# Designed miniproteins, single chains, continued (3): the designs that were tried, part 55

Each design is a single chain, and the fold is of that chain. pLDDT is the mean over its residues in the fold that is shown.

## One batch from the design tools (miniprotein)

Design m9895
Fold by ESMFold2-Fast:
Structure m9895 (fold): chain A 75 residues (1-75)
Amino acid sequence: DKEKERLLQEVENLRQSTQDLLDSGRISPEEAQRILGLLDQAEQAIKEGNLEEAKKLINEASDLITEIMLKNLKS
């Protein structure tokens, strides 16, 4: 299903971005775990066919990355 494939790709892209931010020291391990937890929930929702919940969780993960990055710019 092309929609499921696209959403799984978005999850993978956000996982990769999270790992890159962690490896570069831009986010903490605790912040990375929060983001990855949302992405794990999104992947599970995709597998269950709940694409609306998956989109919500992907958006929450993306928003959390933005919030953390903005917070870290204050230091």
Scores: mean pLDDT 86

Design m9896
Fold by ESMFold2-Fast:
Structure m9896 (fold): chain A 76 residues (1-76)
Amino acid sequence: EEEELKREALRVFHGAFIEAIMNGDSILEAVKKGIEEAIRFLKEKGYSEDEAYRLLVEAFREAGHTEIAELVEKLK
């Protein structure tokens, strides 16, 4: 179900983001690494690149993270 995959993608993002911050990366670099890992996760689940970006944008907007959603759109 897409809703569960959106939640899981956000968990993947959060884990990668926290690890990057703990390793001394900047907030922007940590966000970018989190996005890259979440997209990779969705593609491994069988989504196309376009679908993975769409799902991740929707997940961030639904979670109230509109600024991160905009960044995801620009990285595509």
Scores: mean pLDDT 85

Design m9897
Fold by ESMFold2-Fast:
Structure m9897 (fold): chain A 57 residues (1-57)
Amino acid sequence: EVLQQLPEPKSVEEGIEYLKRLRELADKYRSDLTPEQRAKADEAFERILKTLEEEKK
């Protein structure tokens, strides 16, 4: 499926896994996204993952 609904993360660890999985899916279907969607998703994933990974430490 091109679009899948994933549950919201309930912990920092689940949040990191959730975002990594979404980023993997976005990367796999990157060519099907608009350039703006790709840029926004990449920026959001990078920003949120960095924040969560720092908080997990």
Scores: mean pLDDT 66

Design m9898
Fold by ESMFold2-Fast:
Structure m9898 (fold): chain A 57 residues (1-57)
Amino acid sequence: MLSREEAREAVSWMLGDPRYRSLLPIMQSRGLTIDQFVELLMRERPELLKEWIEERK
């Protein structure tokens, strides 16, 4: 199972990537915190989080 800590680290790392940096303003416009965004991705797009975690390793 994907841990919340790993997911949060992956999201934080991903937001540093130029391709995904614009997600932060999108999260803010929707009123989502980073933790809420992590939970959303774990529920809706767990495959993306696994890819980001594997890329970071």
Scores: mean pLDDT 71

Design m9899
Fold by ESMFold2-Fast:
Formats: sequence, C-alpha cells, structure tokens
Structure m9899 (fold): chain A 77 residues (1-77)
Amino acid sequence: EELEKRQKILDYFTEAIRALLNKDREKAIEALRKAQELVEPYNPEASKLFREAIEAVEKGDYDKALALVGKAISAFN
C-alpha cells in the first residue's frame, strides 16, 4: 500500500522532470500538482517545494522549478 503510493509519487516526479526539460508548461504543472497532492499528507516540506516549483513554471523559470523538484524529492526520500 505505502510502497504503491510511493511508486506513483516517483512516477509523477519523473513525469514532472521530463515535462520541465521539454518546457511543457501544462504537463509540468499537472504532474507537479499531482505529486504535491499525494505528498502533502506525508511530507509538508516536500509539498511546499512542489508548490514553489509550480509557481516557477508559471513564471517560465524551468531551471528554478527543476532545482525545487530536486529538493522536494530529497526531502521526500
């Protein structure tokens, strides 16, 4: 159960990173929102970092968004 949820979160992390590298704003925001939603009850710190990453994407700052996603993944692991 927890392992399955963790795998889904990691899949959304991968999807978000791919979308960010491709500068696909809609896909990046969608994947980041889904990851944030799934992580929120387990790790509020990682959830906050995903919210900041979404804001960075909305501003077109994909480098900042990638750095924030990396920090969120580290906080979650």
Scores: mean pLDDT 81

Design m9900
Fold by ESMFold2-Fast:
Structure m9900 (fold): chain A 65 residues (1-65)
Amino acid sequence: LEEEARELAERAEKKGYVPIANAIRSLLDEGRLTPERLRQLAIVAENMGHPEIAEELRRLAEKLA
């Protein structure tokens, strides 16, 4: 799960969505990677026009729940 989150952050960064990548890494480093935080971040990604990243964040939240 933590490895999957790091991989998702790398994909977001490669697509130029550095704030989303940094948010994922920050949550991991602080031990705050929860399903609720991931779902909130998915809403942000979707609103930024990145539905693919939002879907991956939602799937990761389901695995973590």
Scores: mean pLDDT 81

Design m9901
Fold by ESMFold2-Fast:
Structure m9901 (fold): chain A 95 residues (1-95)
Amino acid sequence: MEELERRYRESNDEERLRLLVELARRFIDEWEKEHPEASAKEIVELGDEKLKEMEKRGAPRFVRRALVIATTALALRRIGEEIDRRLEEERRRKE
């Protein structure tokens, strides 16, 4: 963790963005694997709990930032999926 923080601090803007995207993707992949059916609300609650745990353990700011980005992105994706599902269901149930 300290090595990742040092690499992030010593990196240029492009490398820092790449590291943030990589970490956010890893968090999203974990959430999708562990909670494939979780609602947007459930994802936000899980992300908030994990963020509090990270803060208590003194996790680097950029890691916490990546978690917030990942949680927000996945929650928005779940909202989009729910909208798409409801639209498809509405089309199929035309009476």
Scores: mean pLDDT 78

Design m9902
Fold by ESMFold2-Fast:
Structure m9902 (fold): chain A 105 residues (1-105)
Amino acid sequence: MEEELIEEGIEIIVNEENAPEAKPILRALAEGDVDTYVALLRERGLLTEESVEAIRALPKEYLEEFAELVRLEAIYIALKKNNDPRAEEIEKEIEKRRAELLAKK
């Protein structure tokens, strides 16, 4: 169920932004696959070697929390598109987790 909602949310995002090339990048982020995320951004010339090293130096816990936020955002978008009342609860969870992540600076 959650995996299906994540895939639906990613499809909605890339279709509304008219950015189909972002789909594999968003999937890598949602899966916590930092290596694939870095490789895809490097292929597009969007990351310097210094930026790659900085991303790889991030604590595992920070990367896992960021991946969870990406998953929740995709789920939220899928639920909202389907007019599902659970969307409001997911939105609150995203706001809470985003605030906690930003407090870490």
Scores: mean pLDDT 76

Design m9903
Fold by ESMFold2-Fast:
Structure m9903 (fold): chain A 56 residues (1-56)
Amino acid sequence: VEERAKALAEELGLPYVPTTSRVTADGVATTLPFTPAQLEAMVANLEDVKAWEAAK
């Protein structure tokens, strides 16, 4: 999944940054890596973008 996400992002000219930001209760921001489910969602979204680009 990670390799597929990287390849699709690179093919579309988009940066691959598999992290998200979250603010804790005390207002401190922290960076969390994507879960496998979030990586799969990213791949699906990038594949949709690629299909849309190819159709136009």
Scores: mean pLDDT 69

Design m9904
Fold by ESMFold2-Fast:
Structure m9904 (fold): chain A 85 residues (1-85)
Amino acid sequence: SKEELEKLEEEMIKLAVESGEMTAEEVREMLASMSEEERLRGFEAFRTERLLREWAERRGLSDEEVRALSREEWEAAVAEVEAER
């Protein structure tokens, strides 16, 4: 729904700003340049990063250590978090 998409957008903005990677304005501009399908893929990627942060927090890993993970290691970590829910 539109409400769920708006909630995901705000969550994406919050996470990007908290990570220091992008400003809220930059995230909004990026999303505005995307198709609906690209935005949905972006929201799923951001959701994946949130799950990875939860995994890292449980293991006491720093943001720098999390950023050092390969894509394959990130995907494995997300699968582990999802399997435990």
Scores: mean pLDDT 72

Design m9905
Fold by ESMFold2-Fast:
Structure m9905 (fold): chain A 72 residues (1-72)
Amino acid sequence: SMLTPGKEYLVTLQLPEGDASSLVNKIESIGGEVVSIQGGPNSRLTVRFLANDERVQGLLSLGLVIESAELL
């Protein structure tokens, strides 16, 4: 509901603890562009993508907390 198909977003996600490489690969496979990864106590991942039904569903299926979605 936060992400509208046809719009481009910069999405900030909570990064789960452990190895982020599989998560990065999954995000890239759905057409997301990983812009930054921040580790530490407030770990987060920033992704740019053009939203569509498949990409939104793919992103939500990761089970991550979406902290923000900035319309570009």
Scores: mean pLDDT 76

Design m9906
Fold by ESMFold2-Fast:
Structure m9906 (fold): chain A 104 residues (1-104)
Amino acid sequence: MIEKKMEEIAKKTKEELIKAGVPEELAELIGKTVKYYGLAMAAKILGDEELARKYEEKAREYGKKVAEYLEELRKQGRDDLIAAIQAAVDKGVEEVKKLVAELA
């Protein structure tokens, strides 16, 4: 089921981030952002505009918290973690796009 596969992508993203040394709280927020982003895309393809809007709002909410955390990491000179986050997010987004393409 798509919801379970989307949760698996989010979980893998979180696990990769934790392994890279990203704080667990931030890794959880990033995982949730990827999950809700993916669910919003799936809902749009399936024609559920209201559900898509609700998932987009959730993704923005978590994404805003991620952005605030990233700014603090940048101030701390943790460019290593910022790079690891970018790589894991890019990989997660690619997996989301592949999964969502199967719905079209």
Scores: mean pLDDT 86

Design m9907
Fold by ESMFold2-Fast:
Structure m9907 (fold): chain A 94 residues (1-94)
Amino acid sequence: MKELIDELKSLAEQLLTEAERNGDELMKRYAEEILRDIDELSKLPLTPEAVELLKQAIEYLKKAMESTDPEEKRELLFEARSLVNAAVLIAKKA
């Protein structure tokens, strides 16, 4: 579990740094929202459903890291952000 959260945080921090260097305000916003939700998740018990959403989010973030297209990066970050936010909402209900 800790390793999953640590991987999510590392990927989101790398994408935030890239967004700041490129002046991509939307990508920056999504990365900041992911990092905020990761901090909340670190305080909550994770259900199996939340874990599966976080694994999917990691795959989207990995694809975003590999992409060279800014529009594709923003779409992948939006999907990852949506999955991490859903994981927070599910974890809070447990």
Scores: mean pLDDT 85

Design m9908
Fold by ESMFold2-Fast:
Structure m9908 (fold): chain A 60 residues (1-60)
Amino acid sequence: SKIEVLKKNIEELERGIEETRAAIADPSLTPTQRLFWQAVRDTLEGLLEEYRKKLEELEK
């Protein structure tokens, strides 16, 4: 169902965000690499917020 797909996507996004946070915490990153991972994190966090909102709308 659409709800099941959305829940799976949310779980995958949450995992991806945790991975980007771990990457950003690596002190060996160059400034360019850190900027890249920060942009990826911000994008994934935005998508997570959007998907959570859609799920809330579908469950109500």
Scores: mean pLDDT 85

Design m9909
Fold by ESMFold2-Fast:
Structure m9909 (fold): chain A 90 residues (1-90)
Amino acid sequence: SKKKEEMLKLAREIAELVSKVDPEFAEKLKKKIEEMKSKSIKEFAVEFSKLYNEMMQKLEEIKAPEELKNEIKKLADKIAEIYNEALEEE
């Protein structure tokens, strides 16, 4: 669906931001995002939520800039908005 494609695009943007501070974790994120292409939008949301929590913990551990963490949060919030809109269409 178009909404799933938007969510995937935003998830890839998050991975690119992560690559600036942790390239190895960014590659793990990219691989997981590609696996999500074949999943339902609900399965995508569950898997992405898990990845987001793991990612934010790693960013805190490596003392990533607050500005970077804030940009990632904004993109994740946009993914959540799109997911909620997709649920209303069912």
Scores: mean pLDDT 84

Design m9910
Fold by ESMFold2-Fast:
Parts: C-alpha cells; sequence; structure tokens
Structure m9910 (fold): chain A 72 residues (1-72)
C-alpha cells in the first residue's frame, strides 16, 4: 500500500541519513530501495551535509538545484 511504501521509504531515509557511509554508497542503497536517481542523489547529499562528508559531483548538483528552488 501507499502507507507501507511511505513507511519503508521513511525508514530507509532515516537509516541512511544517520549512517557514516560514503555519498556513493548512500546513493546505491537508496536506488536499491526503489528511489529515483535524483532522489538517491538528494538523500546522499543530505547525509553528506549532516555528517560533514564529501559529496559526489552529481549529489552536489542535485543539492544546488534544490537550494535554488527553496530560495525562490
Amino acid sequence: SREERSERIHRVVSELLNSDLTSEEVRKRALEAGFTEEGAHAVAAEQAKKKGLPMTPEAEEVWRRRQEAISR
């Protein structure tokens, strides 16, 4: 159901954001969990910012686009 999918996605995001995985590993695990490529890069970017880790160029680009959208 939509509720089961939402719960699974929320749990995966929470686990990934609190992990010490590299940005690339976070992206890979998000894709395995059924995220879109853009969504996977977004989760990887948030995790990298939260943990003070380097981002992949692709995650940095998604982060930049999201910041631009918020500031408009």
Scores: mean pLDDT 77

Design m9911
Fold by ESMFold2-Fast:
Formats: sequence, structure tokens, C-alpha cells
Structure m9911 (fold): chain A 92 residues (1-92)
Amino acid sequence: SERIEEILERHREEVDEAIEEARKAGVELPDADTLERGKLDVALALTAVEVTKDLPEEEQRRVFEELARIHAEHADDLERKEAELLRLIREV
């Protein structure tokens, strides 16, 4: 839904700002491909935490187990990883 996409976009912005601050502080950042994967993974994880925070612990656990599976299956396909994780989050 639009609401979940708004949450994801906010977390993407937060991650981008944190990376820019790290760069300005002289922190050595990974290569571009590793950085883009890491940024997406963190933004998706933060979105999953926010969307599931009020669910029962058993349901939270099931969602995170499924997120880990999707992450492993689509490690090199960022667009598909994002689509599959957002689909899962919308269904919760």
C-alpha cells in the first residue's frame, strides 16, 4: 500500500543521510554495489520493524524468518528483493 511505501521512503532517506554524514566524517565506505545493497537491506529491515512492532511476538518472528528467506533467495536482485519484501509486509 501507499502507506508502507511512504514508510520505506522515509527510512531510505534516513539511511542516505547517515551515509552522507559518514562520508563527510571520513569513514571508509564499501564499494558502490555493496553500499547500495546494504542501504536497501537496512531500509527494508527498519520498515519491517516499524510495520510489525504492534503484532504478537509469534507473528513478528514468522515475518522475520520469511524476510530472511527472501533476502537469501534474492541477494543479487535488489528490485525483486524489494518487491517480494514489500509484498510480505503488506500481507502482514
Scores: mean pLDDT 80

Design m9912
Fold by ESMFold2-Fast:
Structure m9912 (fold): chain A 94 residues (1-94)
Amino acid sequence: LKEQERANAEAGIADLERELDRLSKQVDEAIKNKDLETLEKLGNEALILLFRATSVRVAAEIAGDEELVAKATQLENRARELMKKIDDAIEELK
């Protein structure tokens, strides 16, 4: 009965790790290029990934899997750190 929530959390974590790695690289490139328009777009993507990570954490909590909860929480923190990095970069470029 908790197997479905566990499977959903595991798949969500894998997808989020891949998307956050991609987004982090795009953010670093946009900062290097001083590309304000791309940074604003990436900020919106980071916010979406934060909401997705929160949903995955809730699924992990329902499944009762402490390791998956910890992984999802790390992904939420990564998304928040990326959002702050993007916001700081946008502020410096304006």
Scores: mean pLDDT 86

Design m9913
Fold by ESMFold2-Fast:
Structure m9913 (fold): chain A 79 residues (1-79)
Amino acid sequence: MIDFSADPVELTRRLAETLLKLAEDESVSDEEKRALIAMAKAVGEIAGLKLDVDPSAPDVSAAARKLAEGLLRAAEEME
């Protein structure tokens, strides 16, 4: 479960930025990217966010970007 003792808007933006970097990081394997996307989605859904992303998608980088976009929209709604 995400601890919201920090600013939730800043925390959400930082997570989105991390996912965008992950999408473009050639040193991270597709399998590791999928695991991280699945974990980030699960954590976001536990926090009550509606995330329209398929962690099993063949384009892993596109899935990571879509999840990041969902998190950025959630951050805008929290402002």
Scores: mean pLDDT 71

Design m9914
Fold by ESMFold2-Fast:
Structure m9914 (fold): chain A 80 residues (1-80)
Amino acid sequence: SKEIENAAEGIANTLLAIYEEYGVEGLKKAIENLIKELKENPDEFRKKAAILGLKKAKKEIKDEEARKVLEEGIKELESL
């Protein structure tokens, strides 16, 4: 869906900006909050957009620890 792609790009850009300003710890907290919000208010559209957004952010990040944080977040979201 084009709507999911657009939402995912927004999520990816937000996560990349957080990573640039706050590093791996900021990225980890942002992902933890995103997962928490989806657990409290399940939404299939937001879940799909979040998974795609984290995948897009992972493509732009070279740091292995940050990439691992994104991969773990993707797995947790997919298990929801």
Scores: mean pLDDT 89

Design m9915
Fold by ESMFold2-Fast:
Order: C-alpha cells, then sequence, then structure tokens
Structure m9915 (fold): chain A 59 residues (1-59)
C-alpha cells in the first residue's frame, strides 16, 4: 500500500539520518525526503527531526 511504502521510506530516511556525520548532510537528507514526499504529515516530519537531533546529541 501507499502507507506501507511511505513508512518504509520514512524508516530508511531515519537510518540515513543516524549515519550522517554533519548537520549539512542531515539537511540534504531531509530536503531530499521532502522533495520526494511533499504531502508528508507534520507528525512524520517531527519523527525525522527527532532522529536528526538525537544523532547530533549522541556525537
Amino acid sequence: SAAERRRAELEATKERLRRAKTMEEQLAILREFHRRNPDTSQAQRDELLEVARASIDAG
């Protein structure tokens, strides 16, 4: 389903954010996700931002 594809892409994007070493890389990943998924909900966007913040804080 479209929802399953969206969740799979969201989870893959979260993993990419965890592997990113710089804020610049994280912003590029987020921009690419939003370009491909313009109708993403605020809750899903917040999930990505939380992963990005946690990854930076862990470094």
Scores: mean pLDDT 80

Design m9916
Fold by ESMFold2-Fast:
Structure m9916 (fold): chain A 83 residues (1-83)
Amino acid sequence: GAKEAAETGKKNANGKGGAEGGRLAEEAGRSGTASPEEAGEAGKLAAKGGIKGGETGVEAAGGGLAALGGGASGAYYAGGPPV
């Protein structure tokens, strides 16, 4: 599907960058050591990956961000204390 193709594009465009960003976000969430700044950095990395893949469609940006922010960035920044 379009989202899957865009995720593949993200991996091809940013390869390790996107994967590392996702791992950092997940680790930070579990450790509870992440500052808002670190969550923001992980979010930026996810956004960059999504943008490259999102050339196929903006839906890719949402999927990429959710995948990389599923741990710390998603839970900590989006669903964090100021909700």
Scores: mean pLDDT 45

Design m9917
Fold by ESMFold2-Fast:
Parts: sequence; C-alpha cells; structure tokens
Structure m9917 (fold): chain A 110 residues (1-110)
Amino acid sequence: SKLDEAIEVVLEWIDRLSEILDRLYQEALANNDKEKIRAVVMMEASLTSIELLAYEASRDPNVDVKKLVELVIKNLEQILEIAKEVAPKEVYEEIKKLVDEAIERLKEIA
C-alpha cells in the first residue's frame, strides 16, 4: 500500500541520517562547540518526530498518507536547513543527497 511504501522510505532514511548526525555530534563534542551540539540535537529531534509520525501512521487505519508525507518532508527540510548552517560542506552534501532522494520518493507515493 502507499502507507507501507511511505513507512519503508522513512525507516530506510532515518537509519542513514542518524549515522551522519551521530558523527557530527561526536565532532561537536570533541571541539566543545555548544552551538553545533545544540544544532545536532535539534536535527535529531526532527528525525525522532519523523519516526513517531511513521509509528502513529502504522497504527491508524484512517491515516491521510498525503498529510503524513507532507509532515515528513517538512521535518526533512528542517534537518537540511540546520545542516546547511553547521555541517562541513562534504557532510552537508551527503545529508542533502539523502534528503533529496527521500523527498523525491515520498512525493511519488503521495
């Protein structure tokens, strides 16, 4: 179903983005960069919101898949905006590629 496809896309990209964010977090801690630590925590919060949206959708037989996709895309765009300000160029490009691929697939499902 469209819901199952959306959830699979979300779960695949959560794992990959989480690995990148953990690397950024460890680097920020090593450099005692409080602003970057805060930014990574905010990106992780957006990622957790996406996971919660997918979990709640999987339990609701009347879920609006289109609205779910819109909310997931909004959270992915928030991660990308924060990453642009705080991530090294190479890491930002890695995040952007994953986010753009996820958004493209989600828009095709909706």
Scores: mean pLDDT 84

Design m9918
Fold by ESMFold2-Fast:
Structure m9918 (fold): chain A 69 residues (1-69)
Amino acid sequence: SGQALAETLRQALKIMEERGEASPKTKENLERAAELAEAGDLEGAKQHLQRAAKEDPESVNRALNEVAS
């Protein structure tokens, strides 16, 4: 669901921020992706998540993998 995706994205951002791994652009894109997912715009959420992953690929992938475990 969009809510579950939003929760996953917010948790991933929290992990990244705690590690000092979230650039301002990654934070902005993950926050926007979570908002769009919660609103049911899954395509918009995916586009913003992809932007975050391009900015900080290793950190975003690591955080998402930890949330998914």
Scores: mean pLDDT 86

Design m9919
Fold by ESMFold2-Fast:
Structure m9919 (fold): chain A 69 residues (1-69)
Amino acid sequence: MAPAVEVTRVLQTPSGKRGEVTVTLGATPEGREAYAGELGAKAMAWLKEHARDDIEAQLAYAEALAAAR
């Protein structure tokens, strides 16, 4: 089995609402790519649920997370 670690990231909206997402970080190149994709997808889902009324902050936050490789 390819080695993998669960990583929990804390998310916060400009309104101060806090949340957490857990993503699997694999040691392989495919695992690292999947980690970035999963983190982005989970962060976007959380933002759509919790920060939809602040689209500009939501986009800026999502772009920052997508840039974190």
Scores: mean pLDDT 63

Design m9920
Fold by ESMFold2-Fast:
Structure m9920 (fold): chain A 89 residues (1-89)
Amino acid sequence: SMMEKKKKEIEEYKKELEENQKALEAIDKIGVPGLSQEELDKYIKIVQEYGKKELGVVPVGPPETLQLRELAKKKAEEAKKKLEELEKE
């Protein structure tokens, strides 16, 4: 049904939004002083997995991390906008 298709699309965009927001937060947290080694390792893993998924590369420095940050921000904004459009229909 059309209602089931819409629900599935909403779930897919919610997942995409969450994944991109999680990556953006992890990138921003890596630069914060006072993190435990366990917390830092968690954020590094998130950024590495996101980089492999989206660009096929493990980020090795600030230029690649900045590129991933801009990508995650853009994808999160696009997913949020699409969700708002779907929920208003």
Scores: mean pLDDT 79

Design m9921
Fold by ESMFold2-Fast:
Structure m9921 (fold): chain A 95 residues (1-95)
Amino acid sequence: SSSQVQQYRQQYDQRLRSQSVLQFMQRLGGDLTVYDYTISRIPSPDLRRRRQQVSDLIQTTIRRLGQISPDLQQQGIQSFQQGQDQSRQVIDRIR
């Protein structure tokens, strides 16, 4: 039925959006880690402002994910942490 087709499309769209958001959270984790490292070496007001913008975006995204699903929020936090860990590994190699 048309109702079942709409339900399948909604589930597919939600899955794609969830995957995109998890990848986005991973990138934000990496970016935050790079900003924190850079600020620790060369403190600047502009870098601190950009770091704060990324932090605010992370907090807003985690909150919104929690409104959709607690499981999705947990997955988002895990993806964020993976991004942080990946960037820390890269930074450790260039130190």
Scores: mean pLDDT 81

Design m9922
Fold by ESMFold2-Fast:
Structure m9922 (fold): chain A 76 residues (1-76)
Amino acid sequence: MIEKAEKILRVLRKHRETGVTPEQLAKETGLSVEEVQRIIDALEAAGLVRRDPETGRYYLVGDPIKALALIEEVLK
């Protein structure tokens, strides 16, 4: 489960400027579009990705590692 999410996050980082479709994510990760959509839905709920309703493309909102580091500093 977590390994699949990491692959998706890496592809999202690679396409941070342009965004990426679930179909493109499936192609680049080797996962099914259904698996990709489930993981993206979880990442969106966690605030890590945003969907553009006009294009259907997903964008990484922030670097997950940097976001976690910032949260760690604030919550200490």
Scores: mean pLDDT 72

Design m9923
Fold by ESMFold2-Fast:
Structure m9923 (fold): chain A 87 residues (1-87)
Amino acid sequence: SMEEFEAFLEELERLVRENAERWKLSEEDRQKLEEAMERVKKAKSLEEAARILTEEATRLQREGANPRLITLLIAAGSEVQAALKKL
């Protein structure tokens, strides 16, 4: 349901934020992560969320962003893929 999807995205964002804080990402890296997660939260389906996460991780990797930031986005993508396999 849409309610289950929204709850999943909120939990995903919470986990990503907690890991960013635990790994002590810089203010600049946290801002980039927040911008990427804002785009993910606008997704209307798990498939769209996975696509946006892949696009954001790829873009940030090309821009030479912190590998830890990229790892967090890839991990988030893996969570979305795991959810997709249950459907």
Scores: mean pLDDT 85

Design m9924
Fold by ESMFold2-Fast:
Structure m9924 (fold): chain A 90 residues (1-90)
Amino acid sequence: MEELEERLKEVEKAAEEARKYLLENPGSLPTIEAIRRIGTAGAGEEGGERALKAVLEHLQKTKDVTLEEVLKIATETARETAVERVKEKE
């Protein structure tokens, strides 16, 4: 119970930090790094890979994508992965 709450707080914090970082450092590479960090906060390296894959899949389907949409997809994927990993341990 507490572990899931802590992981979700880490994901939320990472998303807030990523939003601030990307406003100061616009570009594809900083964006990829921020996405991976949000995912990693949820479920380590696997979370980072899943978040990046989800964002890249969305970019392939959508011509116009905002930074907020990218951060939302990464954050939602990270939260889902965190829930899965914590429930598997309990």
Scores: mean pLDDT 78

Design m9925
Fold by ESMFold2-Fast:
Structure m9925 (fold): chain A 81 residues (1-81)
Amino acid sequence: MLLSVEEAIERLRAIVEELRATGDFAAFGARLRELMKRLSPEVQEVVEETAAGVMTLLAEGRFDLADARLEEGIERIREVG
């Protein structure tokens, strides 16, 4: 069963927060992969782009920019879902 748009957003927020708390990029990748299996192809594309951008910014320690990038991505997820 595919996730609703809001459920997908909630799960994306949770995995980003876990990455921020732990710095565990391997766990982030695994959780993102499981999330992607439950999304439509259109939502998958936006989630993948958003996750890649957020991951890069978090790896650079740019937490405020990562938050802004996540919120931008969430708006796009709502538009395509």
Scores: mean pLDDT 85

Design m9926
Fold by ESMFold2-Fast:
Structure m9926 (fold): chain A 83 residues (1-83)
Amino acid sequence: SKENELLQYAAKLRIEARNKLIQAYLDGKSREELQALFDKLSEELRKKIVEHGKKLGLPEQGEKYADGAVKALRRFLDELVKR
């Protein structure tokens, strides 16, 4: 289904963004640098997922999945830097 395609696309982009945060953390980036990277990645995630949702005729679902992906990435960053 188009909804499943959109969900898989959002999940793929979220995993790629998460991997970039992990790599930056392993490279010794500061909390401030990780926050700046998160802000950039979140903007890119939201833009790409919302645009793809519109192209599939699922604008509301695209916004929902974009919001979910950004929230999941924020939670991951918070866990990564908690200790």
Scores: mean pLDDT 89

Design m9927
Fold by ESMFold2-Fast:
Structure m9927 (fold): chain A 60 residues (1-60)
Amino acid sequence: PEITVKPGDTVNDIALELGVPMQNIRINGANIGSQHQLGSGGPAIKAGITPGKKVKVEQI
């Protein structure tokens, strides 16, 4: 599935929208539930999670 990132979205917001814990989702193949990712800033942007972008979401 793909979703469009909204301005102000965090990794946690995406997880809540899907009804899945953060550790159980990957976005563009990246594990975004790691303790080094706060759901905003550099790690999210590096994973391709930017406002207005469509991202591929995988559930594990």
Scores: mean pLDDT 59

Design m9928
Fold by ESMFold2-Fast:
Structure m9928 (fold): chain A 90 residues (1-90)
Amino acid sequence: NKVELANFEKNRLKDTVKELLLFIRSKTEDEQLLNLIDKLLTLPELDEASILELKLAAENFLKEGLENSQAQNQLRLVLERILQKEQLKA
């Protein structure tokens, strides 16, 4: 069933992003980034585009290194944008 496969892939992507964010949370000392990650993890639903954007930003931050301020700022901006989008829906 194509719908079941699509749901499986979306859930796997969600789980991967959640694990990436939890790993970053365990390693970063940036208070703003920690606060944004905690807020995002409390959201009940994320659209596929938001999940993909988060995955790319989180992977880039891990690839560039935790001390890379530009990659850290990019991840913060992505988190803030997604949180603002979800607040506008409420």
Scores: mean pLDDT 79

Design m9929
Fold by ESMFold2-Fast:
Structure m9929 (fold): chain A 93 residues (1-93)
Amino acid sequence: LVAQGEEALAALREAVAAGDDAAFERQVATLEQIVQQLYQQGRFAEALRLAADTVEAAAPYLVSRMPEEDREANREAAERLIAGLREAAEKLA
């Protein structure tokens, strides 16, 4: 699952760089399924780290599609979410 998550994360970054909406949606769905499977297996630290990496990869693309006035606030919200997920993962490791 972790290796599959790393592959999907790399593919997500490629989709973001290419501006490929369909590939972006497919990779986000794949990562969501992997995170859910990690939770079901009690692998909470790994699930939270993968979730944080997914938000980090996805956030610039999503922010770029928002109205200009909302971009800074949503960028800051994403940074806080990423930090919180990584802190939670560290405590559960």
Scores: mean pLDDT 84

